# Designed miniproteins, single chains, continued (4): the designs that were tried, part 5

Each design is a single chain, and the fold is of that chain. pLDDT is the mean over its residues in the fold that is shown.

## One batch from the design tools (miniprotein)

Design m12139
Fold by ESMFold2-Fast:
Structure m12139 (fold): chain A 70 residues (1-70)
Amino acid sequence: AYKEVMENYILYQTKVLTKQALDAINNGDISTANNYINKLNGLRDFAKRMGLDDTAKYIDDKIKELEKKL
């Protein structure tokens, strides 16, 4: 179904952005890390608007993990 395709794409983007944020944190590039975290916030909000509540919660948990590492 189209919702499953959308959910899979959002989860894929979440993995990409999370990795990029972690790489920035590991390199001490806080400004770049915050940029990727902001993109994850946008992706979470988009998932919530689409009714993908579990996916939005998953993204929010990833954001919180990244913020703890800053």
Scores: mean pLDDT 87

Design m12140
Fold by ESMFold2-Fast:
Structure m12140 (fold): chain A 73 residues (1-73)
Amino acid sequence: SLSEDVAAVVAQLPAVEAELRASGDLALARAVLERFEGMAAKILASPEATAEDRALLAEGLARLRALVAELEA
């Protein structure tokens, strides 16, 4: 289901964040954020998106944006 797909993607974020922090690759971190923003925009436009889906996507976006800001510092 859409919610299962959202949960699966968000569950991978800690591993992705750890790899990006270890590499320090700002260009890759920005590309990951851009891809996540595009996915989130499509899901958030869906009438099938639940409140849980919206909360998980908002959390994921905030975390990736914070990571990009951290790597830019």
Scores: mean pLDDT 85

Design m12141
Fold by ESMFold2-Fast:
Structure m12141 (fold): chain A 94 residues (1-94)
Amino acid sequence: MKEELLKKIEELEAEDPNSKEAALAYYQLGKLYELEGDLEKAKEYYEKAIKRLEAADPNSKNAALTYLHLSRVYEEMGDYEKAEEYEKKAEEIW
């Protein structure tokens, strides 16, 4: 699954680097790494997802969900300031 998502992202970004579909694929990668307990990779891919969602669909439910996942990952990493920042961003959309 991860290999297929990475290949899909490469193809989508070649066509449109701010693709909403690429953002959703990055979100799925972040979620998979979070489930495996790889918080560093989860953070990396959620940040890639949110950067694209902020460009393509900033007030979407997908952006809000990505902010909530980033908040949780930062909290688990002990970065409470970043966790609060992303939680507030999610609340502004919902």
Scores: mean pLDDT 81

Design m12142
Fold by ESMFold2-Fast:
Structure m12142 (fold): chain A 97 residues (1-97)
Amino acid sequence: MPEMPVPPDPSLLYRPNPLLQKLLESMGETREVYSAAEIGRLLDLYIHREKLRLPDDPNRIDLSDSLLGQISGRDELDLNDVAELNAILDSNTTRVT
């Protein structure tokens, strides 16, 4: 699509796939469904816990040997790329209706 993906509705609930669920469980989260905002916050906490942010650029994260790298299929992410972050969430969650 030539247009940029829109962010997911924060009022909608999403069921994480098994890899994302494993990451969330490592954070102490045992719920079956989450809002997109809750998943984003938990990913930020995971990045902080695992010290994935590059020392020279806190907006870039090294994923080359992490569970988040396995989930995203990326070796590095720019946290300012909201469209890419949303695409990763969409690929690794199922909207609950």
Scores: mean pLDDT 73

Design m12143
Fold by ESMFold2-Fast:
Structure m12143 (fold): chain A 89 residues (1-89)
Amino acid sequence: DEIIAELQAILQELQETKKRVEELLKQNKPEEARKVLLATLEEASARLEAIPSEAIMALPEEQQQQVLEIMGELVKLAEEMVKKVDEAL
C-alpha cells in the first residue's frame, strides 16, 4: 500500500535524522543539529499533510491500525529529538 509505504519511508528518514542529530550533539554542534532536525520535521509534516484522510479511511481496519502505530512512532521520535536538541542549546 502506497500510504503505508510513504509513512514507513518518513519514519526511516526520521530515524536516520536522529542518528545525524545525535552525532552533531556529540560533536558539540547543537545549532547545526537543530537546523537539521527542523528541516526534516518540516519536510515530514508536508508529506503527512499530502496524504488525504479519505484514502486512510478507505484502508482495511488492520492497515488503519498500522497507520496509527506508525504515526505514534513518528510523534514519539520527533519529541525525543526536540528534547535532546533543546537540552543541548
Scores: mean pLDDT 85

Design m12144
Fold by ESMFold2-Fast:
Structure m12144 (fold): chain A 72 residues (1-72)
Amino acid sequence: LKGKKVVIVDEDVKRAFAAMADVLEAGGEVIGWASNEELAKKYVPKADVLVATDKESPILKAALEARPNIKV
């Protein structure tokens, strides 16, 4: 994740913060946290990588609609 712009996709605050810590430790830059579909659509167009804990999440689906070819 070195130098990559990352958006965290998770409804749960504690899981999102844990994921942010992991991204920062891996050298990534956290540019946003998408706790709902609207935030996903706003932040994801600027992201290089998505981090999601639930691959069946409606929030992740909205994120992939904004950036279909983004890495997850």
Scores: mean pLDDT 74

Design m12145
Fold by ESMFold2-Fast:
Structure m12145 (fold): chain A 72 residues (1-72)
Amino acid sequence: MEEIRELAKKILKLKKENKPVVVLSAKVSGLPQEEVDKEREELEKEGLFVVELDSEEEAEEIQKEIEKIIDE
């Protein structure tokens, strides 16, 4: 999936630039979407890059793409 690969590349780029990245998910954390949205807005206001995931499968696929890029 191109979107997951691009997201993985962006996360790696930010990490290499020493820019903090925060990953949030309403479905993975069990928190209401409103709480996740509020936390995302607060973190973005502080200048952090926030990634919101829909599921554990999406998080696993992003992690696999990150590992694949590192191995390249």
Scores: mean pLDDT 70

Design m12146
Fold by ESMFold2-Fast:
Structure m12146 (fold): chain A 64 residues (1-64)
Amino acid sequence: DPLDTLTPLERAVLRLVSREGPLTAREIAERLGVSQAAVSRALDRLLARGLLRREGTLYAPAAP
């Protein structure tokens, strides 16, 4: 299960984006109550794993 290799923050970011739709890094940071720097690092890792995609300034779930 690839989710077993995620940190709690990475898992929370992925779940939030999957539930709430496309969100900016700032919106994710505000919703989770964490720093934008921590969210940006988590987003970079999720993008590298192919679990999220970037659409301009928005982050969305990976293509089906």
Scores: mean pLDDT 80

Design m12147
Fold by ESMFold2-Fast:
Structure m12147 (fold): chain A 73 residues (1-73)
Amino acid sequence: MLEAQMEAGVVIVEAAVLIVIGKKHPMSEEDIKAMEKLIERAREVAARVPDEAERAQLEEYIKELKELIEKAK
């Protein structure tokens, strides 16, 4: 599942960047929507990725993104 592994890597990087940005500045409605879309994508990728460590990292980032969204609402 090469595509799932590559997508997991991209989603992990995207999540890390958004988490850092979200902690440093106020989030707009567009930022919240972007984070919600990334959470959905991360969940789909986590279900398909065979590596337990990558899946655990995706789940942790999903949790952090959700916490940022809740604080922004």
Scores: mean pLDDT 77

Design m12148
Fold by ESMFold2-Fast:
Structure m12148 (fold): chain A 89 residues (1-89)
Amino acid sequence: MIEEKLKEVIEKVKELRKKAKTPGAQQFLDTAIEYLELAIKAPTKNAQIVALEKAIGALRQARTVDPSLQEELDEVIAELKKLIEEIKK
């Protein structure tokens, strides 16, 4: 189910937060976690998609301020994009 996949993504992002080299990257990863949690609680498919898109935005900002996380964050971003397409079906 989508909720289980999102919970797995949240745990991955929490592990990346531990590896983050800068406070700015940690803050963007915290923002991404908040939006992923909102996506799980979202009352509609559209609200869930909007929350996931905002999470992706925060992950992209974290990647920009901490390039050492780029490979792992690009993987998470790709996974979230696939989940958005699954929700749209």
Scores: mean pLDDT 87

Design m12149
Fold by ESMFold2-Fast:
Structure m12149 (fold): chain A 65 residues (1-65)
Amino acid sequence: MGDEAAKKAGEGGRKAAEEAAARGDLQASHNADMAGTRGAIDAGEAGTEEAAEKGKELARQAALS
């Protein structure tokens, strides 16, 4: 089941969004939150560690934009 993978991707996205917001980058925070949400959905549907890691990485990259 993809519940744990979705949770990991979502947590990664939330952390990246919070870090971006803390440095005053509201656009990067929004991008990270959106990427984390999409990653969580994809990871939940796929149910794989690969999908969870991809979701976390996309959120991290979005937070740097």
Scores: mean pLDDT 73

Design m12150
Fold by ESMFold2-Fast:
Structure m12150 (fold): chain A 65 residues (1-65)
Amino acid sequence: MVGRLAEVTEDYRARTPEELDLRKGDRVRVLGLRVDEQGVELALAERLATGERGWVPASVLREIA
């Protein structure tokens, strides 16, 4: 998934300044992955349209390339 293109499968609202607001159908590049203290897989995503970057749950992304 890292270095790949992904499409947002469901809306996500940022909870911190480090997270990215996403809407279903947005396209992002995945720049990194981590797992949080609760075992949730997070992706560092860059929105292709704007270049905005932030962390989002990897579960809201689907690899397309």
Scores: mean pLDDT 79

Design m12151
Fold by ESMFold2-Fast:
Structure m12151 (fold): chain A 68 residues (1-68)
Amino acid sequence: MKMTAEEELSKKAQEAAAQLEKINASPEVMAQFRQAVLDMVDMVFKGTPVEEVLKEFEKRWKEILDQA
């Protein structure tokens, strides 16, 4: 059974959201995180391979953490 890029991204997003809650991230940081997730969903809809979507998500996640 193939796991879709959307499902894998959803799992990563949930883990990242839990981590942001743990560090009590600001609403601004949470908004940036939400935008990153939406951008990744757009990449999936454009047919970007899941490996590339996950790499981009990890890059943006690190940028968000640097601002938190």
Scores: mean pLDDT 74

Design m12152
Fold by ESMFold2-Fast:
Parts: structure tokens; C-alpha cells; sequence
Structure m12152 (fold): chain A 74 residues (1-74)
């Protein structure tokens, strides 16, 4: 469903942000983002019975976010 797809997309974004913050050593921020992502995944799973997590896309987005954060926090 469109709602499950939206929740999945939000979860993918949150997972990417979590990975980027983890790479920066910001463990607490990373953990909070991961928890939010898991909540979205749970909601999407209940709604659609399945969730696809495109790890390749998440990794690419995480690299992009990491680059932006390094520029802002340097």
C-alpha cells in the first residue's frame, strides 16, 4: 500500500542518517534514529505483511548524509 511504502521510505532515510551519525562517533544520536527507523519498519510490516530494505540505496544515502554532516561539523 502507499502508506506502507511511505513508512518504508521514511525508515530507509532514518537508517541512512543513523549510519552516518555512527560513522561520526555520535552513538546516542545514531541509536535514537535507529529506534525511530525500527518503529517505522514495524508499522509498515503490520500494514503490508512485508518490508523491503534496499541496503544498497541506504548505504549510498548514508554516504551522502555523512559527507554533508562532515562539512557542517568540521
Amino acid sequence: SAEAEKLSAEANRLLAESQAYAKLGLRDKSAKLRAQAMDKISQAFKLAGSVSLPQDEIDKLAEQILAALKEQLA
Scores: mean pLDDT 85

Design m12153
Fold by ESMFold2-Fast:
Structure m12153 (fold): chain A 77 residues (1-77)
Amino acid sequence: GEEARKKAFQKLLDKAEEALKKAGLTVDREELEKEIEAMIETSLKNLEKLKEDLEKHSDLDVPFLKELVKLLEEAKK
């Protein structure tokens, strides 16, 4: 339930922060949290399409999107 969703959300944030830092960008974690929450709300409405898009692009290892899908599936339970 709630604990699993919080853990998944924090993992998603950690992966997003790492990706941004590797790109040489300054990371504001509070702003990042707000942006990811907005993306989650939008993605929940289109979860099926997001899963289909990820499956079509399975050759693209996008850890952020994999964690996002996992979080959205936990949120739907």
Scores: mean pLDDT 66

Design m12154
Fold by ESMFold2-Fast:
Order: sequence, then structure tokens, then C-alpha cells
Structure m12154 (fold): chain A 88 residues (1-88)
Amino acid sequence: MEELRKKALEYAKLAAKGDLEAALKATELLLKIKSEKGEKEVTLSLLENGTVYVITARVEDGKIVIEVRKLTTEEEKEAYAAELLAKA
């Protein structure tokens, strides 16, 4: 568990520097960590050159599925912010 958290942190640090592949790995590892507490979905957001990548990992039919949503316009970013507030 501790090693898994360290790997997730290392990938998250690379993702924060704009590495999309590292962001995908960090999201997958975060889901594995959170699934031990019964969570079936996790989301990470990455901002790179004015684009927001919303990465969601979830368990479907016993497998991990990763979806990437790319937000490029202010309207798309505002809609996502509203979605997050509605879920709070």
C-alpha cells in the first residue's frame, strides 16, 4: 500500500508538469487506492497550456476504464466547474 501511494505520487508530480501519460497512470493508481475503501470512481484534472484534461477512472464489469475529457473553451471549463459545485 505505501509503495503504491509513492508510485501514485511520483506519477502525479509528472502529471503536474504536463505529462498526460503520467496523469493516466496516477488516476489508475488513485482508483486502486480508493477502491479499498469502496470508491468505484476517481477523477483528476490536469491544466496544460490553457487546456483542462479531465481524467476519470472507474470500475466497469470488473475492469478499470479510463476516460479523458478535453476542455478547450471557457464555456466548457465553466460547465465543468458548475458540475463540480453541483456534486459538492
Scores: mean pLDDT 76

Design m12155
Fold by ESMFold2-Fast:
Structure m12155 (fold): chain A 106 residues (1-106)
Amino acid sequence: NERVTKLTNAAGAAIDAGDRSKAEEYVRELEKLVKEEPQNARGWTELGGVLHLLRKPKEALEYYNRALELDPQNAEAKSGKLLTLMAQGKTEEAQKMLAEDETMPG
């Protein structure tokens, strides 16, 4: 989704510039997009990523978990969730997630 990519890139740029208010506006636009396309795992994953960068790990984990409910093998959502858990110092939870990953080679 071009709109998801554009908003995610814009949110990241706003965070890098220290413009938290602008980044949160892009989060609201992304939330609107996932409400319109609730089966779009990528939209949920990108929301999780932006919230991780905004240091909102609880919300980031909720959206990564939603993406993984839709697509359990989504590598981007798995990586984002692991990074978020590790950033919170939840190393045991991250390791448990990896140990419970039953991904079969396709």
Scores: mean pLDDT 79

Design m12156
Fold by ESMFold2-Fast:
Structure m12156 (fold): chain A 68 residues (1-68)
Amino acid sequence: MLFSSDQINRALTRLVIEHPELAEALSALGKELSKLGEEHSEEQIREIALKYLDEETAEELVEILRAL
């Protein structure tokens, strides 16, 4: 499954509400994903997220994306 920039931005917005302390890390993650393209696979999102987030939070991001 591929996720659009719009879906990714909505998921990151939800995640920052739950984890406001991660706002800078989530902003950096969103910028890196945006530079790599308009659409991303779940595995690509997980791999890049692990540069900025711990495993538990990266999995939470993926769960939010699947729910959108």
Scores: mean pLDDT 84

Design m12157
Fold by ESMFold2-Fast:
Structure m12157 (fold): chain A 99 residues (1-99)
Amino acid sequence: HMSKEEFIEKLKELLSKSKPLEIKDIDTLLEIFRVNFSLDDDFLNLALFVYDLIKLATKGKLSEEEILEESYILTEKLKNAKSIDEAIEILKEFLKKLQ
């Protein structure tokens, strides 16, 4: 289990080394999540997807630090989901609140 501070530090390091998602449509990203991600996926790999999704959904409205904090909260919620369908509903409700 990772602290918020450790999460933010490691996510920043991964973001500096990773290519951003090239998809600009939120519905397409949610479908990719549904078919490719499992609840057993690595916490930081899930966090990379979540960061890109929040950044896309809130482009220009949140600071980098706010996106990182929201990414931590959403990734923790997703790891507590009991099914992929529940995870998709968590994603949709979270994004709705940020828009």
Scores: mean pLDDT 73

Design m12158
Fold by ESMFold2-Fast:
Structure m12158 (fold): chain A 67 residues (1-67)
Amino acid sequence: SAEDRALVRAFLERAGLALRPETPAVRPLADSLPPHPRPVSLATLRQLVELGPEENAALLAALDALA
């Protein structure tokens, strides 16, 4: 959803990361991020968020919705 993409986009901008365009749902995030962020796969991003604090639960749900 647009809300899920907004949550993931905010995290990517804060972390200086970009997603590879692995699915149609993820492609708008990959294509719209600023130049020169570090590219990561969706699976790598999900793992990084999973190892984070519990306040990232909403972000994990958003990533699962985009997978």
Scores: mean pLDDT 66

Design m12159
Fold by ESMFold2-Fast:
Structure m12159 (fold): chain A 80 residues (1-80)
Amino acid sequence: SMAERARREIEAVVETLRALHEALQKIKNGEMSEEEALAWLRERVREIGKRLGLDEATIDSLVAWAEFLLKRLIEDLKKE
């Protein structure tokens, strides 16, 4: 049903935010470069959407949004 799809999309957003937080921690701890963290986040969000049965257009939108947010948060992390 449409309600079940909406629930899966909400779950994908929640898991994407957790992955975003993890990516930031990996950058802060020196475990990943910014480029490595962006690549990791892209793949992680794609995996999340695929596992939750989202369509490709929705997954692509989530990936783009997650990359945009991570880039902004990285810029904030660099502020002295």
Scores: mean pLDDT 86

Design m12160
Fold by ESMFold2-Fast:
Structure m12160 (fold): chain A 82 residues (1-82)
Amino acid sequence: MKELEEKKKEIDDKFKQELVDAGLLPESSLENPTAITSTMVRAVGDSLSDSPEARANAEKVFELLKKRQEEIKKLEEQAKLK
């Protein structure tokens, strides 16, 4: 369990860093435990916006989220084999 939790934390930390690198999250939010949730909520709102810039930013968040979900899925599949 601890090993799985540590690997999930590494995936979340990597995702936050990718958001910072893309300009979608300030570096000051890297230590914020709700940063991922807040970013997702904002991205959903932005995807429904009439602003092309907001929609483009939402698409970037969704692409990074998909990558994160695939990494988590692989980790959980490895756990099921035990």
Scores: mean pLDDT 76

Design m12161
Fold by ESMFold2-Fast:
Structure m12161 (fold): chain A 73 residues (1-73)
Amino acid sequence: GAMARERALATARRLAATERGGGARAVAWQSVQALEDGVPVEELLARLEKALAGDVSPSAARAAREIADALRA
């Protein structure tokens, strides 16, 4: 819903501003762009879950989990 989208956007923006690792910042910034471009919550969640199922850096995985959790709230 709208609340989940707003929370995910706030989370992704915070991570994009605070993360020092390139992978984590890339995940956060790509999530901000997707949400601002109107990508459906379910589609972004599926992209993040697919990334988490693959080989991803620990910092990028943490960022993806935080954003995915915000999308599920």
Scores: mean pLDDT 82

Design m12162
Fold by ESMFold2-Fast:
Structure m12162 (fold): chain A 70 residues (1-70)
Amino acid sequence: SEEEKKKLIEEIQTVLREGLAAARERHDPEGGRRVVDAVTKAMKALGDGNIDEAKKYVEEARRIVEELRA
């Protein structure tokens, strides 16, 4: 649905912002690249209309952010 897509876009924007901030604070450019890669794949899946795939990549991005904050 359009509503679900909007929610996923907001989640993608949030995880990207938080992930890049965490990577910068830890001085971990590789961690930052991993977040960007996962977010890029999530956005591509959303563009292709694959909601389940997009959610999978958002979850991967969130896991990377959690690792950066550990």
Scores: mean pLDDT 86

Design m12163
Fold by ESMFold2-Fast:
Structure m12163 (fold): chain A 85 residues (1-85)
Amino acid sequence: MVEEFRRRAEELIYRAARPYAEALGVSEEELRRGAEAVAEEAARGIEAGRGEEVAETFRENAELAEDPEMARLFEEIARLAEELA
């Protein structure tokens, strides 16, 4: 269910980054396109058998996140990637 992962990852990435969109002058449309691109790359990684690597990348991003909610959302993406690995 890589397509389901892609859709969920896109939404989680969008939600993680949305609070910064207004402060950084990034439009919702631009933010959504960015989330789509990152989610598609992650999904392709899982399709290529790199699900564990994808999960590790999002877990590292969660550890580096200064915002606790952003960290929680990235951790959720990592868990979803591990389930499909």
Scores: mean pLDDT 81

Design m12164
Fold by ESMFold2-Fast:
Structure m12164 (fold): chain A 103 residues (1-103)
Amino acid sequence: PKRVLTPEEIEERLALGKKLIELRRKYEEAIRNGDEERRREIIREIADLLGLSPRQQELLLRLVEEKDLSPEEVVDLAAFLSTLKPEEAEEHLRRMEEAERRR
């Protein structure tokens, strides 16, 4: 089901998309430079921009470090988590962490 977006909603989504593209590029640069502290800062900026809770941000950071997620995977995961209820997002992150431990 497609809902028609208002011009204001379209502009807001485009602005969000532009910021996410910029943050992804900065994350790729931090990886190339081996700057782990900068990588963590950018992941927190992405999570904050998408409205993730501090708890979800901490879980996302640990998961990114454990699974060595690509810049695209980090953005996609954060965006997906932002569509879930807080309890569902935390459970999803927990299951991903458990799956990594079984490898």
Scores: mean pLDDT 73

Design m12165
Fold by ESMFold2-Fast:
Structure m12165 (fold): chain A 94 residues (1-94)
Amino acid sequence: SELHEKIEKLKAELEELKKELEELKEKIKAGTATLSELIGLILRLIGLLIEVEELIKEAKEKKDEEALKEAEELKKEIEELLEEARKLLREFKE
């Protein structure tokens, strides 16, 4: 379905952001990370969160229970990654 294709696209984007966050953690340990790189990643995660909220609304309107479950699980993963990125942002100030 079109809704399933949109969810799969967001899942792929989240996997890329997870990879970028792990690479950024290594740069932080090496002292080579920039604050702008971390802020950029946080903004992209916020964008993903907005998109998944719209998919949740669409799934509810279409009464697509499977898509709703997948979108809610994806939202949880985005929120968890965003909290991890926010914790890293605090490390730049210490």
Scores: mean pLDDT 86

Design m12166
Fold by ESMFold2-Fast:
Structure m12166 (fold): chain A 106 residues (1-106)
Amino acid sequence: SMEQAKIVLGGLMLISQQQGNASVVPNSDDDIAKHIEKRTGVKLTPAQAKAILDMLDQGASPQQVKDYLIGMGYSRGDANRISRYVGSLQRQDDLYQQTADQLLKA
């Protein structure tokens, strides 16, 4: 589940990247790449996995991630697998945000 990764590891990585305070945070880009490979079967470099995570944080659509990967030289099949995975992560994030917003209004 990427929701747990965002809240714990992914969120910490994004905060570290945004603030530049990476001195005490372990480099987990390889772990993110391995996680994506397990879910999609597509091998990404750690830098590309990090770029996709950043695109997700910026609110990128699955179509935008697909177009990015095709532009980077990935096959349409591989780009489709990553795009579907990104879509699943975005749905989980949207559900989490909606639930949090509903609870904060109550």
Scores: mean pLDDT 63

Design m12167
Fold by ESMFold2-Fast:
Structure m12167 (fold): chain A 94 residues (1-94)
Amino acid sequence: SLADVIFETAYETILRETDFSEEEARELAERLVEIYEAFKKGLKASDTEKSTLGLLRLAVWVLTTDLVARGLLSPEEARRLEAALVEALTAALS
């Protein structure tokens, strides 16, 4: 499923780009899918023109911003993770 592709891509990217454990990376990948699905459910008929990649960029931004707010990543580390996640997800869904 699309959710499985998002999860696996995010999980592998987080493990590669950060010092998070396998358990932490799994939880963060699950949260990214949850944020994406929440945005998708919030769409009105007029918003159906928003791309999957557009919603994923927003979901990645929310996830990485939350990690900075919780003191788990520096702003610089979060920006690098955001860029890596967007690149990997764009490649996986092309």
Scores: mean pLDDT 84

Design m12168
Fold by ESMFold2-Fast:
Structure m12168 (fold): chain A 98 residues (1-98)
Amino acid sequence: MREELIKRYKEIAEEAEKEKKYLEAAKEHLRLLAELLTGEKVDEKTKIEEILEKLREALLKDERLTPEEAEEAIKRLEDDWKELEKIEKERKELEEKL
């Protein structure tokens, strides 16, 4: 039935839009965290790689953290972002199959 295919298409499109908003929100949260930790204004168009680098430098300079704690925090942020990139990639691959 063609109606079932249309329903599946709408469900996939709705899910893809939700995941895109989640990725954009996560990037914005990391940008704001970088501004908070560095005391420097970080532009909204700044690439995620630059945001993560700013966070790394700020965490390594934080006297309240041991070097080991700073490295663990950086690794966690990088791993979390890689998972979000994987979700966005899967979303784009689904859109291409529609």
Scores: mean pLDDT 71

Design m12169
Fold by ESMFold2-Fast:
Formats: C-alpha cells, sequence, structure tokens
Structure m12169 (fold): chain A 76 residues (1-76)
C-alpha cells in the first residue's frame, strides 16, 4: 500500500513534466488502484484513454473497463 502510493507520487512528478505520456497515466491508475484510491485511479485511466494515439479496439476496451471498474469501486 505505501509502496503503491510512493510509485503513484513518482508518476505524478513525471506526468507534471510530460502530461501527454499516456503510459504514465495508465501506470498511475494501476498504482492508485492498488493504494485503494479508486476515484483517482478512474480519472488516471480515463486520461490515458484520451491521450493514447490510435489505440487498438482491444487496448481501448481494456482502459475503458479499468476506468469503469475503478469508478464503480469508488462509489461503493
Amino acid sequence: KEEARAQAARLEEHIARDPRNWLAWDLLGHYLEQAGEYARAAEAYRRALELTPNPSPEGRARLQARADAAEARARA
């Protein structure tokens, strides 16, 4: 949990310097989800989806599913 939060913080620093790095947003969502910060994880996954250049239908579906799942957990 602490490790996941530390990784998320490092990724936020990276994103501050390169906010269009969709891989960093995807990874940020993953660590926020591990830390139990589901609302923030959903936001990070949505930003990754918005920024990804020409994603495959499969890749797009995976990011959308992660965002939806995280949002649902945030509401529970």
Scores: mean pLDDT 79

Design m12170
Fold by ESMFold2-Fast:
Formats: C-alpha cells, structure tokens, sequence
Structure m12170 (fold): chain A 106 residues (1-106)
C-alpha cells in the first residue's frame, strides 16, 4: 500500500481501535510510576507512534513536492516503496510493544 492509503486506512479502521488502545495505554501510564517495565514499554510505544506520525506527515509532504516538481513514476514508486518499508517496520514495533503492555496489565 501507499503512504496515502495507510493514512486513509488509519482514519477509517483505526478510530475505534485507536480509542481502545489509547485507553489501555492511558491505564499503563497511570501504573508506570510504580512499574519500571511498564514505564519503559509505554515510552517505547509513544516514541514509535510519534516516529510513525512524523514519517507519514513527512512522506506525504515530500510526495506532493515530488509530484509538483514533475518527478517520474519510477522515482515516485521507489520513494513510496522505501517509505512503506519503514512504515511496516514501525507498525510491527508498535504492535509488539502494545502486546507486551497488554500482557503486563492482565
């Protein structure tokens, strides 16, 4: 998928999913001062979310600039493919960290 498609999917599918995850993470944040392992995982989770949001925002801005400047379809494809690989890595890390937080809160 493209970065733009990832943004659309996050908006459509992620609303309820992000609200549920936010509630769990907010609970984990409340426990963080008394549990160093939870504190570390929450920090890693939030850092990775921030990195993902920045990647999406920067990638969309750069893609628009490339299109406006007449970049070739091949250059656009190469850029999108590279950004999608980075996005997939961040998504995997977010999911793994969230799963560990959920397990510690059970």
Amino acid sequence: GSILQAMVDARKEGEKYREERKKLIDEARKQAPSNPEIAKLVEEYEKTLKERDKLIQDSVAKLKEMIEKGASDEEIKAFVDEQNKKLDELNKKIDETYKRIKELLA
Scores: mean pLDDT 82

Design m12171
Fold by ESMFold2-Fast:
Structure m12171 (fold): chain A 74 residues (1-74)
Amino acid sequence: MTVTVDLPDLGPIRFSTDGEATPDDVTEAAVRLVTLAHLRGRRLSLDEVRQLARELEEEMRRRGKTIRIEIGLP
């Protein structure tokens, strides 16, 4: 499953799963990424968003869910 979410100032971010994650898991990951970006209180660079995406992927993996987060092309 692949879901694309538009984030303010970040462009489209693609969430892909290997079939272990549900649509609810993808929605949770998207909401969490948006929340983390907002809590930083400033516009994030693509590199900073990629760092947050990696942290979120590791947290989801700890719960047995494989989600890949792809940020738009350079």
Scores: mean pLDDT 70

Design m12172
Fold by ESMFold2-Fast:
Structure m12172 (fold): chain A 59 residues (1-59)
Amino acid sequence: SDMQQAGYKEGEESAKRGLGSQMSSTLGHQRALDLGADERQSQMAGTVGSIVANMMGSP
């Protein structure tokens, strides 16, 4: 069980590392917006906000 879960996660990480490590961050942000980040908006905004700020060049 543990190996299956670890293997699945490792596979996803390996694929996303080359295709789009940023996709993981973007997906997290997009999901928070679509599903409604009201519950954990503060937590996600704080973390994802840092990523977005870097993309824009400055906070």
Scores: mean pLDDT 58

Design m12173
Fold by ESMFold2-Fast:
Order: sequence, then structure tokens, then C-alpha cells
Structure m12173 (fold): chain A 86 residues (1-86)
Amino acid sequence: MAQEQAQKEFEQQKKQLQQELEELERELEAFVARHLDAIVGDDRLADLLSEALEHLEQAKALLEKGDIDGAKKHLEKAKELLAQLR
């Protein structure tokens, strides 16, 4: 594979992951804003939210380092945890 093509594919995947991470972050922030009392009163919800935020931050850090596969893994885990909050 040509270097230019590989770099372009990397940039496209990075942009897509950044967009998905930003969307997930906004969804988590909106959930917290609407359900703060429920989260504070429920250790399970607080733990799931904390774990989702941890995975979101790890995905961001890995993406900045160019680890696309690692970022995807943590993003998918954060999405699974957010689904459990609903």
C-alpha cells in the first residue's frame, strides 16, 4: 500500500472516531444533566457512568497517539456502558 493512501485512511478513521467520541461525550453530559439525582442516589448508575467516561478518555488519548484499534475498542466499550444507562 502506498504511504499516501495509508495516511489518508488513517486521517479518515481518526476524524470519524473524533466525531463519534464528541457525540458520545455530548450524550453522556446530557444524560448526567437530566439524571444527576438518579446517578448520585444509585451507585450502579454512578459506576457505569464513571466507567463509560474512563473508556471515553482512554479512547481520546489512544487516538491522539495514533492507536486507531485501541481507540475503537475503548469507544465501543463506552457505547455499551452508555446503553446500559438507558
Scores: mean pLDDT 78

